# Designs tried in a protein design run: designed miniproteins, single chains. Part 79

Each design is a single chain, and the fold is of that chain. pLDDT is the mean over its residues in the fold that is shown.

## One batch from the design tools (miniprotein)

Design m2732
Fold by ESMFold2-Fast:
Structure m2732 (fold): chain A 100 residues (1-100)
Amino acid sequence: SKKEELEKLIKQLKKLIEDIKKATTREELIKLIREAQKIGMEVLKLAPNDNKIINRIIGLILQLIGLEFDVENNLISLEEAKERAIEIIKELIKIIEELL
């Protein structure tokens, strides 16, 4: 069911937060940010046909893409990037919980 798919995505995002906390390199963090982007796209596919909800999800995906760029180009510290990634992922979890 759609509910079971959304609950699975929440579990994947929570695991991703724990993996991000443990990341010690920019390369590890970039991989995890890319995984968060893929999960964000799966959330978008499961979202209701509501422009407000769709725009919120797209906005978070774009923030993850921008963060990946900042990490790749050494524009942000590893610790600040990890904190920002976790906050974006928490907002994505919040949206999914609103859909349950």
Scores: mean pLDDT 92

Design m2733
Fold by ESMFold2-Fast:
Structure m2733 (fold): chain A 81 residues (1-81)
Amino acid sequence: GQYADDALVRLTITAVAKSKEAQEQATKKLSEITGRKIDPQGTKIVLEFEGTYVQIAEIMEKVADISELLESLTLELTLLP
């Protein structure tokens, strides 16, 4: 709908990998999904992406596919004015 197309959102992805090796795999997959360089802090990955709701929803769906590599995954969606 028109409101969804006009909605700008910020997605904050906070992921904690099960191991250092899982973190390297998750970082690679997240870089491929988001098209962005990721700088992990140990086993923790924090990434922010801003865009339309539709673009962010597609990213969220693809990120869910890496959940097996992760001890925890938190997706925070902030509606921008």
Scores: mean pLDDT 78

Design m2734
Fold by ESMFold2-Fast:
Structure m2734 (fold): chain A 107 residues (1-107)
Amino acid sequence: SAQEEADYEAVRKALEDLVKKGLISPTEASEVMSIFRYIQSNPNAPDELKELVKKMVAIAKEMLRNRDTDQAKYDSLAEEFKELVKKLLELVREREAEIRAQTKAAG
């Protein structure tokens, strides 16, 4: 949808800003965008990941809004967005570990 594409672009631009600031790697940014697109396209994605993605969209939009008007608020929001990125990657890694453990137990 137009809203999903707007949300995707806001998160992508915010991640590009974090990479330029040296707060995350380009690899982490790419991984987050892949996860984000998966969550947007999958209605059965876990609610915890969906809620985290909603928070990331909100913070990304607020970061971009403050980019030219309030540097202190922009920098604060960039740190908050970095923490959300870290949490998303951690939750996905934990879920992948659980899936691997379940697959080994079932096989």
Scores: mean pLDDT 83

Design m2735
Fold by ESMFold2-Fast:
Structure m2735 (fold): chain A 97 residues (1-97)
Amino acid sequence: SEEERKKIIQELVSLATAAVLLLIGKAFDYELEARKEEDEEKKKELLEKAEEKVELAKEIAEAAKNEELIKEEVIEKSDKEEQELLKRINELIEQLK
């Protein structure tokens, strides 16, 4: 029904927003650690991790916006907490199809 679809969209937007905020927070933490790091190789690794979190946040936002499933490859590369969020987002997107 239209009412059921609206509820699923609200849950999807809420969860996707929470996931994006979590990932931006992680990216921010990696950027702050990189600023304190004196070892150039470790600094580069931290900046790459920050970039990966920002790109994942973008992928989540686009998936929710377009009602498209987040790819299994992306989920498998994520940590356990991220995997739980991404799987739940995909469950909500599947309910909209």
Scores: mean pLDDT 88

Design m2736
Fold by ESMFold2-Fast:
Structure m2736 (fold): chain A 65 residues (1-65)
Amino acid sequence: SSGLDSALAHIKSLTDQGDYDTAVTAARQVGRQLGVPESAINKAVELIKQGKTDEALELLRQAAS
């Protein structure tokens, strides 16, 4: 759980810094490493692009469970 929490915190930090391109790349990498379906990863990425970072991180957390 701490590894997932750290990864999600890193993605949030990137979006807080306005580094959305790196945040999208990090979300794809984390999602793939956790076995999240590509459809859920793509939805999380679109949420990040829409500025809905908290919704994207919750989606990744739920899909990784």
Scores: mean pLDDT 84

Design m2737
Fold by ESMFold2-Fast:
Structure m2737 (fold): chain A 90 residues (1-90)
Amino acid sequence: IAELVAKAQEALKKGDVEKAIELAEELVKLGEEYEKQKDYKAAALAYYAAAYILEQASKLSEEPEELRKRAEELRKRAEELLAKALEAAA
C-alpha cells in the first residue's frame, strides 16, 4: 500500500492523471485481495488510499465526475469494512 501511495503522490505532483488512476486501481485490487482474506482493516486502508488518489486526480482531470463518483463508492466501501473490523475487535 505505502509504495503505491507514494508513487501516486509523485504522479499527482507531476500532473500525470493517467498514472495516478492506474495506481489507484492497483490499490483497489489489493483491497479486494485483503477483503477476500477477511483482513477488513487492510482492505479499508487500501480503498481509502485509492479513493483519496482518485479524488485528487479528479481535480486535474477533464472527466472529474466519474473519478469523484468512484472515489465516493470506494470511501463508502472502506467505511463499511472499517466498521466490520471494529465490531469484530470488540
Scores: mean pLDDT 80

Design m2738
Fold by ESMFold2-Fast:
Structure m2738 (fold): chain A 78 residues (1-78)
Amino acid sequence: MEELRKEAFERGRKRVQELLAAGKTLTPEDIERIAREVAEELSKKYNLTEEERDLLFRAAYSGAVEALKEAGLPVPKP
């Protein structure tokens, strides 16, 4: 699970970085959607449980938030 959590974090971070580089503005809802999409992609690929998917969602969300911080943008509050 540690490697999959790292993968989810990096995918979330990269996806947000790519969208920001393309000039897109991201809402808190966009960040949540990106994290959910990353968790779903990995869960389908590795046939994971709902509990494991939730862990990957949190990791991807953290990665997305880290990309916002690196860009100097506001971080959404939960």
Scores: mean pLDDT 80

Design m2739
Fold by ESMFold2-Fast:
Structure m2739 (fold): chain A 87 residues (1-87)
Amino acid sequence: MSEEFYKAINEPLEEISKRIQDLIENATKLKQEELEKRLKQIEEDIKNFVELLRKAKVPPELIEEIEKELSALLEQAKKEVNKKRKE
């Protein structure tokens, strides 16, 4: 695998992870509408990344693993956000 291909995968993953982290850190500062907007943005970023991997002819099994991991991170973030907003 080329270094350029590795960077093309890592860069979107880091962007998604950073947005999830920012969402958790700002959970108590965000209005419900802003929170929902950011969640939708992250969901779209994940879908766009999966489409990019499909276009790059990454094996379907690997794409499913990556999508599952990113979805799990987003669900964990939703739980943390809800916990912080209840305090």
Scores: mean pLDDT 78

Design m2740
Fold by ESMFold2-Fast:
Structure m2740 (fold): chain A 88 residues (1-88)
Amino acid sequence: SSALEEIKKELLEKLEELTEKAKEADPEAGRWVENALKAAKEGSVEGMVTIALALGHELKKRPSPELQEIGEEAIRVALEAREKLKAA
């Protein structure tokens, strides 16, 4: 579906922006996020939502306030994508 492709594209673009922010805050954490996102790119949009939620919750466990904020944003954009999927 074209709608599913657009939701995946928008989520991917937002997650790529967050990946770059994570690399700036912590290069090791950013590399971990980038590797997880590379795997997510080859799968479904539902899979990408699941990975984004898992990434966000994991980043929130880090002692870095910057990574915690990035984690909260990852959860937010994943939940927005999930709501769009329900409407599609």
Scores: mean pLDDT 86

Design m2741
Fold by ESMFold2-Fast:
Structure m2741 (fold): chain A 94 residues (1-94)
Amino acid sequence: SELDLILRVIGLILRAIGLILDAEKRGDKEAVEAAKKIKEAAMIILRGGDLEEAKKLLEEAEKIVETSDLPKEMKEELLRLIEALREIIEELEK
């Protein structure tokens, strides 16, 4: 259970890194910022840090995604990562 959760978080970190690299290649500064905040939130979760700080980073990333003119596929992937991390936080708060 705990190992499965750790592996899920690591997978989300790797996906966020992939999105950072793709967004940087495209010159999309807002997508880079959102993906970096998602990665930072995932790293906080992985280290057993402050879950409220992780939640705030995910809220900030979501606002960037919602207010930015991003490609649909990029927007959907960023929102999927945010949702997956929020689900993990909810599991940890039980």
Scores: mean pLDDT 89

Design m2742
Fold by ESMFold2-Fast:
Structure m2742 (fold): chain A 66 residues (1-66)
Amino acid sequence: DEARREALLAAVELLRERGLTGETELEALNILMKVMPLEEATRALAEIVRRIREEGADAVLAELRA
């Protein structure tokens, strides 16, 4: 689960730095796929993108670091 948390942090930081673009979302998906199956990674990415839009990336990062 530490590897999963690390991957989620990396994905959110990438999306924060480069924005919510198709290219950046694909790169974030590849990060998540290193620690979870494609279907689960796709759902996790969709949830991350949704939360970033609703709460902002900094809030999501703070939650994952807690």
Scores: mean pLDDT 85

Design m2743
Fold by ESMFold2-Fast:
Structure m2743 (fold): chain A 70 residues (1-70)
Amino acid sequence: MEEEILEKYKRDLEGALAYLEKNPNQEVIEQLKEHIKGLTEFMLSNLKDPELQKELKEITEEALARLETL
């Protein structure tokens, strides 16, 4: 079920990023960066599988990198 949570998180981030790439808004971008950082830290503290922890870190780094280009 942790795997399913990461799949949902990745899909939600992809949707948010696609929207912001078409409609950039600096306040929303900053809010999303803060949300991603906080949620990732929370999830990492609760994930027991090191493979899923690695996947979460990769998802987070990719999302934050994409937001920095907006």
Scores: mean pLDDT 80

Design m2744
Fold by ESMFold2-Fast:
Structure m2744 (fold): chain A 71 residues (1-71)
Amino acid sequence: PIEDDLSPEELIELAKERAKGLLEKIRKEKGEEAAKKEAEKLVEQIIEAGKLLGAPETGKKAAEELKKYVE
């Protein structure tokens, strides 16, 4: 799959971009509160993905960007 062709850092960046798109869609369809709730889940998932992929610092940075994106 596509994920097998990417470095850990690239996988984290891809997850962040997909999360941003998902959050924008949720905000438009279900409102800001729903988007903030999903952002909390996605932030946690990206932090864990960073740890599992061996790029925990990249995961933390991506998670912080998602938190700011939803504000």
Scores: mean pLDDT 80

Design m2745
Fold by ESMFold2-Fast:
Structure m2745 (fold): chain A 76 residues (1-76)
Amino acid sequence: VTEYVALGVALPKSTDLAAFRAELARITGGRGVLASMGEEGDRRLLLIMVPAEALDAVRALIARRGGEVLAESRPV
């Protein structure tokens, strides 16, 4: 059974969301899920669910896109 981690993420509004979603899908083998999206100032706020084994690669993607991880759940 694949364990998932929920990530609260802030991305710059200038970030290409289509490119970000494509990279997220590639890294997670299509298993990553965008659960919700909001906005705050110059940032997009995302809740994403990713397989625990992809977590380090997803963190690296977020950092490369100028984003930050605001919250991280335990694997479930």
Scores: mean pLDDT 80

Design m2746
Fold by ESMFold2-Fast:
Structure m2746 (fold): chain A 96 residues (1-96)
Amino acid sequence: GGPAAEATARAVAEAVNASPNATATVEGNTVVITGADTEAGRNLVAGVAATASLSASVTATISGNTATLTFADTPVTAAARPGLVGGAATLAELYS
């Protein structure tokens, strides 16, 4: 992945990992978010994926309580970063 996508992936993963109800792992420009087997964990994963899907530069796929977010390495991804990180942080706090 390129620097904008990788920086955005890392920042989103850090925000999600603030919650005890989910873990996020970064692989280049991809974030894999695994929710705990709880209502809070499932809601956090679904919320982050839904919010990220509003950005044209993000592809979100959900399988069970796992979401995979792939960030395109574009200026749109860099511009979306504060909103993506802020949204993930808010959801992580709400579903802590």
Scores: mean pLDDT 80

Design m2747
Fold by ESMFold2-Fast:
Structure m2747 (fold): chain A 93 residues (1-93)
Amino acid sequence: SLEADLRARAPELARAVEELARRAAEEEDPSKRAALLTAAALLGSVLRLAGDAEGLRVAAEAFEEVARVEAERGDEETAEEARRLARLFREAA
């Protein structure tokens, strides 16, 4: 099934979310940051479809870190969206 196939790849998807979030935290260009965060959010949504609790926790923690970094930068809009995504993934875990 699609769900079983996605679940088999969940550890790889979770690592991809962490890597994209880390790259976004290091990215100076707001447009490139937004693209990286969008990609991370889409992969996190795939983890939700897979029903992988561990991958969802990893995605939640990655977005919690994004929220912290963006708040420190003064980008409160991105920080708020990251907190929203982190909550969504944590509640789905």
Scores: mean pLDDT 81

Design m2748
Fold by ESMFold2-Fast:
Structure m2748 (fold): chain A 97 residues (1-97)
Amino acid sequence: MERFREAMEAVLEAAIRTSPVHVEAALAVMAWAQKNKDPEAGIRALEELAGMEPEEARRRREELLKTFSEEEQKKIEELEKQVEEVLAAYQAERAAA
C-alpha cells in the first residue's frame, strides 16, 4: 500500500510539473496491472514512469494500450479526460493564488 501511494504521488508531481501524460500513462499502467493481476509489477512500472521524460511516458502508454481491447481503451481514454480536467482546474487554482 505505502509503495503504491508514494509511486502515485511521484507520478502526480511529474504531471503537475511537466505534462498530464504521466498521469495518462499511469492510468494505462494501473489498468494493465489489474488485468494481469500483478500489483507488484504495476507499482514498479509506476515508479519508473515518475522518472520518465514526457515523450517516453507517452510511448510507454501507447505500448500498453495496444494490449487492450477497443472497449478497454475507450474506458481508459474517458478516465484520462476526467483526470486532465481535474489537473487543469488544480493548476489554474494554483496560478490564480
Scores: mean pLDDT 75

Design m2749
Fold by ESMFold2-Fast:
Structure m2749 (fold): chain A 93 residues (1-93)
Amino acid sequence: LEELIERVEAILKETVEQIKKLNPEYYDDIVKMVEKTLEEMRKAKSPEEIYEIVEKAFDELKKKYNLSGEVDDVIGKALAEIRKLAEEERKKR
């Protein structure tokens, strides 16, 4: 579970840098959202819960800000990677 959290944290940091290039005006708010999401993930008890926390955070981000369509693609790819990692971690149990 800890290894999954570390890998997801790396994906989230990369995703934030990609969003910064597309919508730099929301960077500070997005960084704060990611930090809050990481705190929630550290309290998670399952790989499924980690995925749900991240998915919910990105859904709220899309609703709160008028982000470009390219950001939707970036978020979609990040969620797909995180889902795959969560499924792999679940299978190890």
Scores: mean pLDDT 77

Design m2750
Fold by ESMFold2-Fast:
Structure m2750 (fold): chain A 74 residues (1-74)
Amino acid sequence: SLRERAERVLRETEEVIRELERAGADPAFIESLRADAEWSRAVLEDPNASEDEIKLALMIATAALVAGRRRLEA
């Protein structure tokens, strides 16, 4: 389901944030990714969240995941 996909991407984003923390990445960058992850989590924890809200959460979590992975490779 869309919700299951969003939850999986969000979990991967959370793992990347922890890896960035262990690598000593820029705290301001980590904070921005954490804010995006926390917003997406709040949507997925809302049982009344619409399909469009879940799609937006997936999009935001995916963007954070991509940005985090790129920073780890730099």
Scores: mean pLDDT 89

Design m2751
Fold by ESMFold2-Fast:
Structure m2751 (fold): chain A 81 residues (1-81)
Amino acid sequence: MSMLEQVKKLRDETLAAMEGASQEEIIAIGEETRARLEELGLPQSLIDAMARAIETMRSLSAEEAKLLMAMTLQEIVDELS
């Protein structure tokens, strides 16, 4: 499986995990997703983008945090395409 395919799968799994999640659970899911992206060997710039998004999510509602996560993961997928 290519890195792009692995990241797309991780994105879909992350979005599914957030469906009923609280704001604190979304942050925890984001940190786990960031760790998995780092294990996949993504460039530091993309890992840093994920870290900034997670920090921003701490000041957002659960629904806004979920949207920011989806947008950030899509941006990462687009950068790898």
Scores: mean pLDDT 85

Design m2752
Fold by ESMFold2-Fast:
Structure m2752 (fold): chain A 96 residues (1-96)
Amino acid sequence: MEELLRIAELAVEDPEAALAEAQALKDPDLRIKAIQILMVVEEARERGLSREALREVALEVARLLAEQESFSSEAVLELYKKIEKIIDEALEKQEE
C-alpha cells in the first residue's frame, strides 16, 4: 500500500519520476498496479482535473488497487467502473 500511495502522489507531481519508480518495482503485481495508477492520473489530467483533484483521485485509486485481490474479467470491469465514477465525481465537485 505505501509504495502505491507514494507512486500516486509522484504521478501528480512528476509523471516521469513516477514511471521510473513504477518500472523499478520488482513485484510484478505491484508494478502492474503502479502503471494503472499512472494511466488513470494521466486520463484524469487530460479530462481537466485540477492538481488538488488529481491528488485526491490518485490516492483513492491507489487504495482501490491495493485492495484488488482478483483480476478476473468481472473484477477488472467492476474496478474500471469504480475508477470512472471517482473521476466523474471529482470533475463534478470541481465545477461546484
Scores: mean pLDDT 80

Design m2753
Fold by ESMFold2-Fast:
Structure m2753 (fold): chain A 97 residues (1-97)
Amino acid sequence: MDAEALARALAENPEAARETVKGIVESNPKLGIDIAVAAARLGAPETLRFIIEELMKVDPKAGLEAADRAVEAARQAGHPETAKVMEELRKEIEKKL
């Protein structure tokens, strides 16, 4: 499965993509992390937040890893606002652990 294609599908049509992404994250958290990183590279903060929140329900450690990697990926891709949203979400996750 292509993580970038899934991130784009969720960003373009979130309602249609949500159930598919939830199923993938639940069955394969590692692929969920890759989808989150792809969403960060696209500069899609709402899509990225949704993926990380779904990861947190399945595997909080995978959610934290995804948030850390997404911050770096967003900054490297030139999406500072997406990086800022992820930094705040990471702080929320860390506070719950």
Scores: mean pLDDT 80

Design m2754
Fold by ESMFold2-Fast:
Structure m2754 (fold): chain A 82 residues (1-82)
Amino acid sequence: MTPEEKKAEAEKLKAEGDELFTLGKYEEALKKYKEALEIYKELNDKEGQAKVLRGIGAALLGLGKYDEAEEKKKEADEIESK
């Protein structure tokens, strides 16, 4: 898989996570976001990582995991600030 193909797959996984999130399928959305996050980390794509971490945080809020959600938001903010 080329870096370009990996980025396309990560974008697809994030989009699938976003769709699952809008359906209220927060745990399924979280799985898709985590898969996308691993690819963005492999690519050293900080913008992609931050966007997915925000999605993870939102899904965690949907699951009532407020402390974990806040931590993911903080991770995203720190990555975007670097």
Scores: mean pLDDT 84

Design m2755
Fold by ESMFold2-Fast:
Structure m2755 (fold): chain A 91 residues (1-91)
Amino acid sequence: MPMPDKAIEEAVKAATEAVKAADKEGLSRAIGAALLAIGAGATLLFTGDKRGAGEDLRDAAEVARESGVGEEGKKAAEALEKAAERLLEEA
């Protein structure tokens, strides 16, 4: 059964919460971070490329950090960075 990595699942959830919390100024970056996180999860699930997925999550963390979406954006960035570090260390 294809089961998502729990760190990626938590990162996608945090990025989605940042999208929900975003005002019009942060919304584009919050959406960008969420889409990158989802894309990283798909890459890992369908290809097993831990390095590629980890690099995408790292990029997502930077976009989330730059979103300005308060505590939700910060939590998303931290969760994405943790997932990226885990995958890059295993690659």
Scores: mean pLDDT 78

Design m2756
Fold by ESMFold2-Fast:
Structure m2756 (fold): chain A 88 residues (1-88)
Amino acid sequence: SEKEKKIEEWLEYIEKNSKLSEEEREIVRKALELLLEGEPWEEVRRKILEEVRERLIKEGKSEAEIELELERVERVLDRVKKLLEEKK
């Protein structure tokens, strides 16, 4: 679909400017899907962080591990936001 093509185009651009792990790539893909659906950045960031937190809790991660992973995800999202703003 056009939406899927746009997501892959944006992912390629992001990956050229920032190396992503497989998990980070999936997080970014989900963020791009929400952005293309018209969600504001602050809401996208909140939803992504909440889903990651819930997943880590279900996996039995410690509070310290959850905090470190959420900080990592937040840095990835902040980098993506900056790269998308540079493309405009």
Scores: mean pLDDT 82

Design m2757
Fold by ESMFold2-Fast:
Structure m2757 (fold): chain A 87 residues (1-87)
Amino acid sequence: MAKKVGVISTGSKKLAEETKETLEKKGIEVVYVGSANHDPRKVKELVKEIKEKGAEAVRVAADFSNGLDLSVAGIVAQEAKALGLKV
């Protein structure tokens, strides 16, 4: 299991912060929290920051019931894998 993770919300920062609290309660260290705010152009920069902070994995916080959040989540997974991070 990854010991250090970064969190990216596909939408709001609040969703990312709530995901951080859940992960920290499970003993996972969250080194970065970011929000794409439904803008896929922000994803590459957020993933790069997570890698620079020493994370081993990216956790995606998303409303998976809609296509826009699914599309942004897919871009997060692609960019994370390109940098050698687990999703």
Scores: mean pLDDT 79

Design m2758
Fold by ESMFold2-Fast:
Structure m2758 (fold): chain A 90 residues (1-90)
Amino acid sequence: SEAEKLLEEAIEKAKKSTAEEATKILVETFRKLAEMYPEIEELALKAAEGVKNLYKTGKAMGLPDELIRELIVKEAELLAKEILEKIKEL
């Protein structure tokens, strides 16, 4: 599906980025999915906010950039799976 490709490409790019860049990529991708699939808009926007908040919390805790990025990517992979499962139900 188009959603699956967008999420896979975003996650792979995020893995090669800084924590800040990874956050931006993933937030933009989840927001794009919210626009493409009105039925999962709330879930996709919550995913974007979740990723953004995880970045802010990691920075506030003084975690290394590499670790923040890994945590954000892992969270995004879990959120992506949930979003794709909901899209398949449509």
Scores: mean pLDDT 88

Design m2759
Fold by ESMFold2-Fast:
Formats: structure tokens, C-alpha cells, sequence
Structure m2759 (fold): chain A 93 residues (1-93)
């Protein structure tokens, strides 16, 4: 649906901004954008399969962790969960 696409685009935008903030060394901005991504995921719950919601939630949580700790492994976990979330969403058609 158009609403689903709008919310997905908003989620991806917030994730992208969190990743850009991490690259710039701005952990506070990364946490802010990752928390906004979590809010969008709650709105996406009725539109997506549970597996996609779970992976997108874990991706946003890992970005919050990366913002707090500066841990590169947390960024890698976020990207892996983002990939799995997209795959789960696409598989559901």
C-alpha cells in the first residue's frame, strides 16, 4: 500500500541518517535517528511480516548501541539485520 511505502521510506531515511551520523562521529545524532526509526517500525507492524519487523527493530537497536559505544561490530549487526528485514519483506510479496 502507499502508506506502507511511505513508512518504509521514512524508516530507511532515519536509518541512513543514523549511519551518516555514526560515520561523522556524532553518536547523539545517531541515537536520535535510530530511536525515530524504532517509532516508525511500530507504525509498520500491521503492514509487514513479523520476521521483517523483528529484524528492522534489531537493526535500529544495534544503531543505538553503536551510537552509545562507538562499536563497529554493532554497525555490522545493524546492516545484517537491515538486509534480513528487507529479504523477509520482499519474500512476503
Amino acid sequence: SDEKKKLLNQFYEEVAKALEALEAGDGEAAIEHAEKALEVIEKLEPYLPEEAVEHFRKAAEALIEAGRTGDKAAVERALEHLKKGVQAYQAAS
Scores: mean pLDDT 89

Design m2760
Fold by ESMFold2-Fast:
Structure m2760 (fold): chain A 100 residues (1-100)
Amino acid sequence: SEALELEQELLEEFKPEVEKAKALPPEEQLKVLGELLGRMAERFGERFGLTELGKEIAKLYREGGETGKTAEAVKKIQEIVEEKKKDPAFAEKLDELLAA
């Protein structure tokens, strides 16, 4: 239940940022989602499949910023998230995290 307690704490911590992101245009929503998933990955310590996705998103976003290719990084993040959402199990877990 330590994982469940951390999940609840993380959802409460990030809920205001998720709600704020929902008011943004779709392109900016995915950018903020990438940053949130990156921070969530650091908190979860590799407990969920979302941790690996979060690390990948955070890395792409950081490298995009460092090379001045942030728009290209955002497009790659969008493609990765859309591809992962084709898996119903992943989509359900992501929806649980974002709906709370």
Scores: mean pLDDT 61

Design m2761
Fold by ESMFold2-Fast:
Structure m2761 (fold): chain A 71 residues (1-71)
Amino acid sequence: MSFEDQVLEALRPLLSPEELEGLRKVLDFLRSRGVTDPRTLADAVLSYIQHYSPERSEEVQRILDELLSRW
């Protein structure tokens, strides 16, 4: 699985279907621009969460740090 697929799967229980769809679009946009490094993608994910679900940002950061440690 891609890093993006792992992020979406890990965050699925924490986010609404609408928030997940928005996040998928952000990740697809970044990939279309040639952004492929996991760190930059993780930073974009965290920024999205801080804007739409700030109460989940600390949990999401922990999940992203764990995923980055495996990539």
Scores: mean pLDDT 82

Design m2762
Fold by ESMFold2-Fast:
Structure m2762 (fold): chain A 81 residues (1-81)
Amino acid sequence: SEEDVAQRRALGERIAAAIMARYRETGRLPSPAEFRAIALAEIAASDARPELRAEQRALVEGMSDEELALYVRILLHEERA
C-alpha cells in the first residue's frame, strides 16, 4: 500500500541518518556487520507497524555483506535526487 511504501521510505531515511551520524563521529564508513547492527537497532526503535518492522528486519538479516554494503552506499547518496 501507499502507507507501507511511505513507512519503508521513512525507515530507509532513519537508517541513512544513523549511518551518516556514525560516519561523522568516526571519520570512516561502518563495516557490513556495524551497518547491519545500526539498521536493526533503528528498525527496532521505529514507530512502524510490528509487521513492517519484522519485514524490514528479515530483509536486513537476509542480505549478504556485499548487498548490505551496496544498500548503505545507495542510502548515503541521498543527494542524488
Scores: mean pLDDT 78

Design m2763
Fold by ESMFold2-Fast:
Order: sequence, then structure tokens, then C-alpha cells
Structure m2763 (fold): chain A 76 residues (1-76)
Amino acid sequence: MDIIDYSSMPTRDRLQQQYDGSVGSGDISISMNSSSGMQRSIQDLQQISDQARQAGDDDLSDRAQQAADQYQRILS
């Protein structure tokens, strides 16, 4: 509660932007056809999931985890 009590909701806004950047339609993740690029996207999505969980945004946390799991499946 206290760590999110800023002028608005910067943590949720920041995490949403990071999520969009990691899975954005045609921006980065879809254009990255390398294992290194996918591995980084998985790490970024796991970080977003953890931070969203800490912020109480279970929906964003679950979506980020699902995206990470999907990329992990492609690499596996």
C-alpha cells in the first residue's frame, strides 16, 4: 500500500508498459526470432509477474507468467 501511494499508480502503469514492451504485437518479442531474445523476454516477463504480484495486481501477474511459460515452451 505505502510503496504504491504516489501521485497516481506508477507501479501498475510501469508494469503494464513493461509487459506491453515484452509481448507487444509486432514491436519486439514477435520480431525477435533468436533464442537469446526469447530468453530475455522470459526473464523480463517473470520480473513483471513478480512485481505485479507484490503490487497486488494478480491479473497482470498471471498474464505475464502465462506469456513467460509460452516462450519457455517454444525454447524447450
Scores: mean pLDDT 66

Design m2764
Fold by ESMFold2-Fast:
Structure m2764 (fold): chain A 68 residues (1-68)
Amino acid sequence: MRLAAPEDRPRLEAKAQELLRLVEQGKGTEHDRILAEALLAGVSEHDAVLLSVGEQIRRIGDQVDEEL
């Protein structure tokens, strides 16, 4: 996992905020929310996608069982 360059952070944060806004309006998916949160955490776009996929798979498992 690699962090985004400091110069790219404002641009990536703006994209993440747009994705979160769409999710709040019911137009985005849970996958979009996870991706946006990873971008807000300063993860690179490429690694944020990989993280969101991994977290999505993990959460699918948690959906079957109750989260603790």
Scores: mean pLDDT 70

Design m2765
Fold by ESMFold2-Fast:
Structure m2765 (fold): chain A 65 residues (1-65)
Amino acid sequence: EVKVEKVTLNGIPVYKVTFELDGRKVTVYLNEDGTVLSVLVDGQRASPEEAKKATEIAKKAVKEA
């Protein structure tokens, strides 16, 4: 269900974490040090509440990958 990918954005390696939450597509971009760069729900900026939930899921997935 949770997909973790290493991608390169402008020569900088980042983690791209993709999953579904309540039928919506969530994408989280994280720096290699775990800093959250962007949280998108269905391609749009997440609300602060959605961003918190998505960030916790993404950080856990990256640590387990």
Scores: mean pLDDT 78

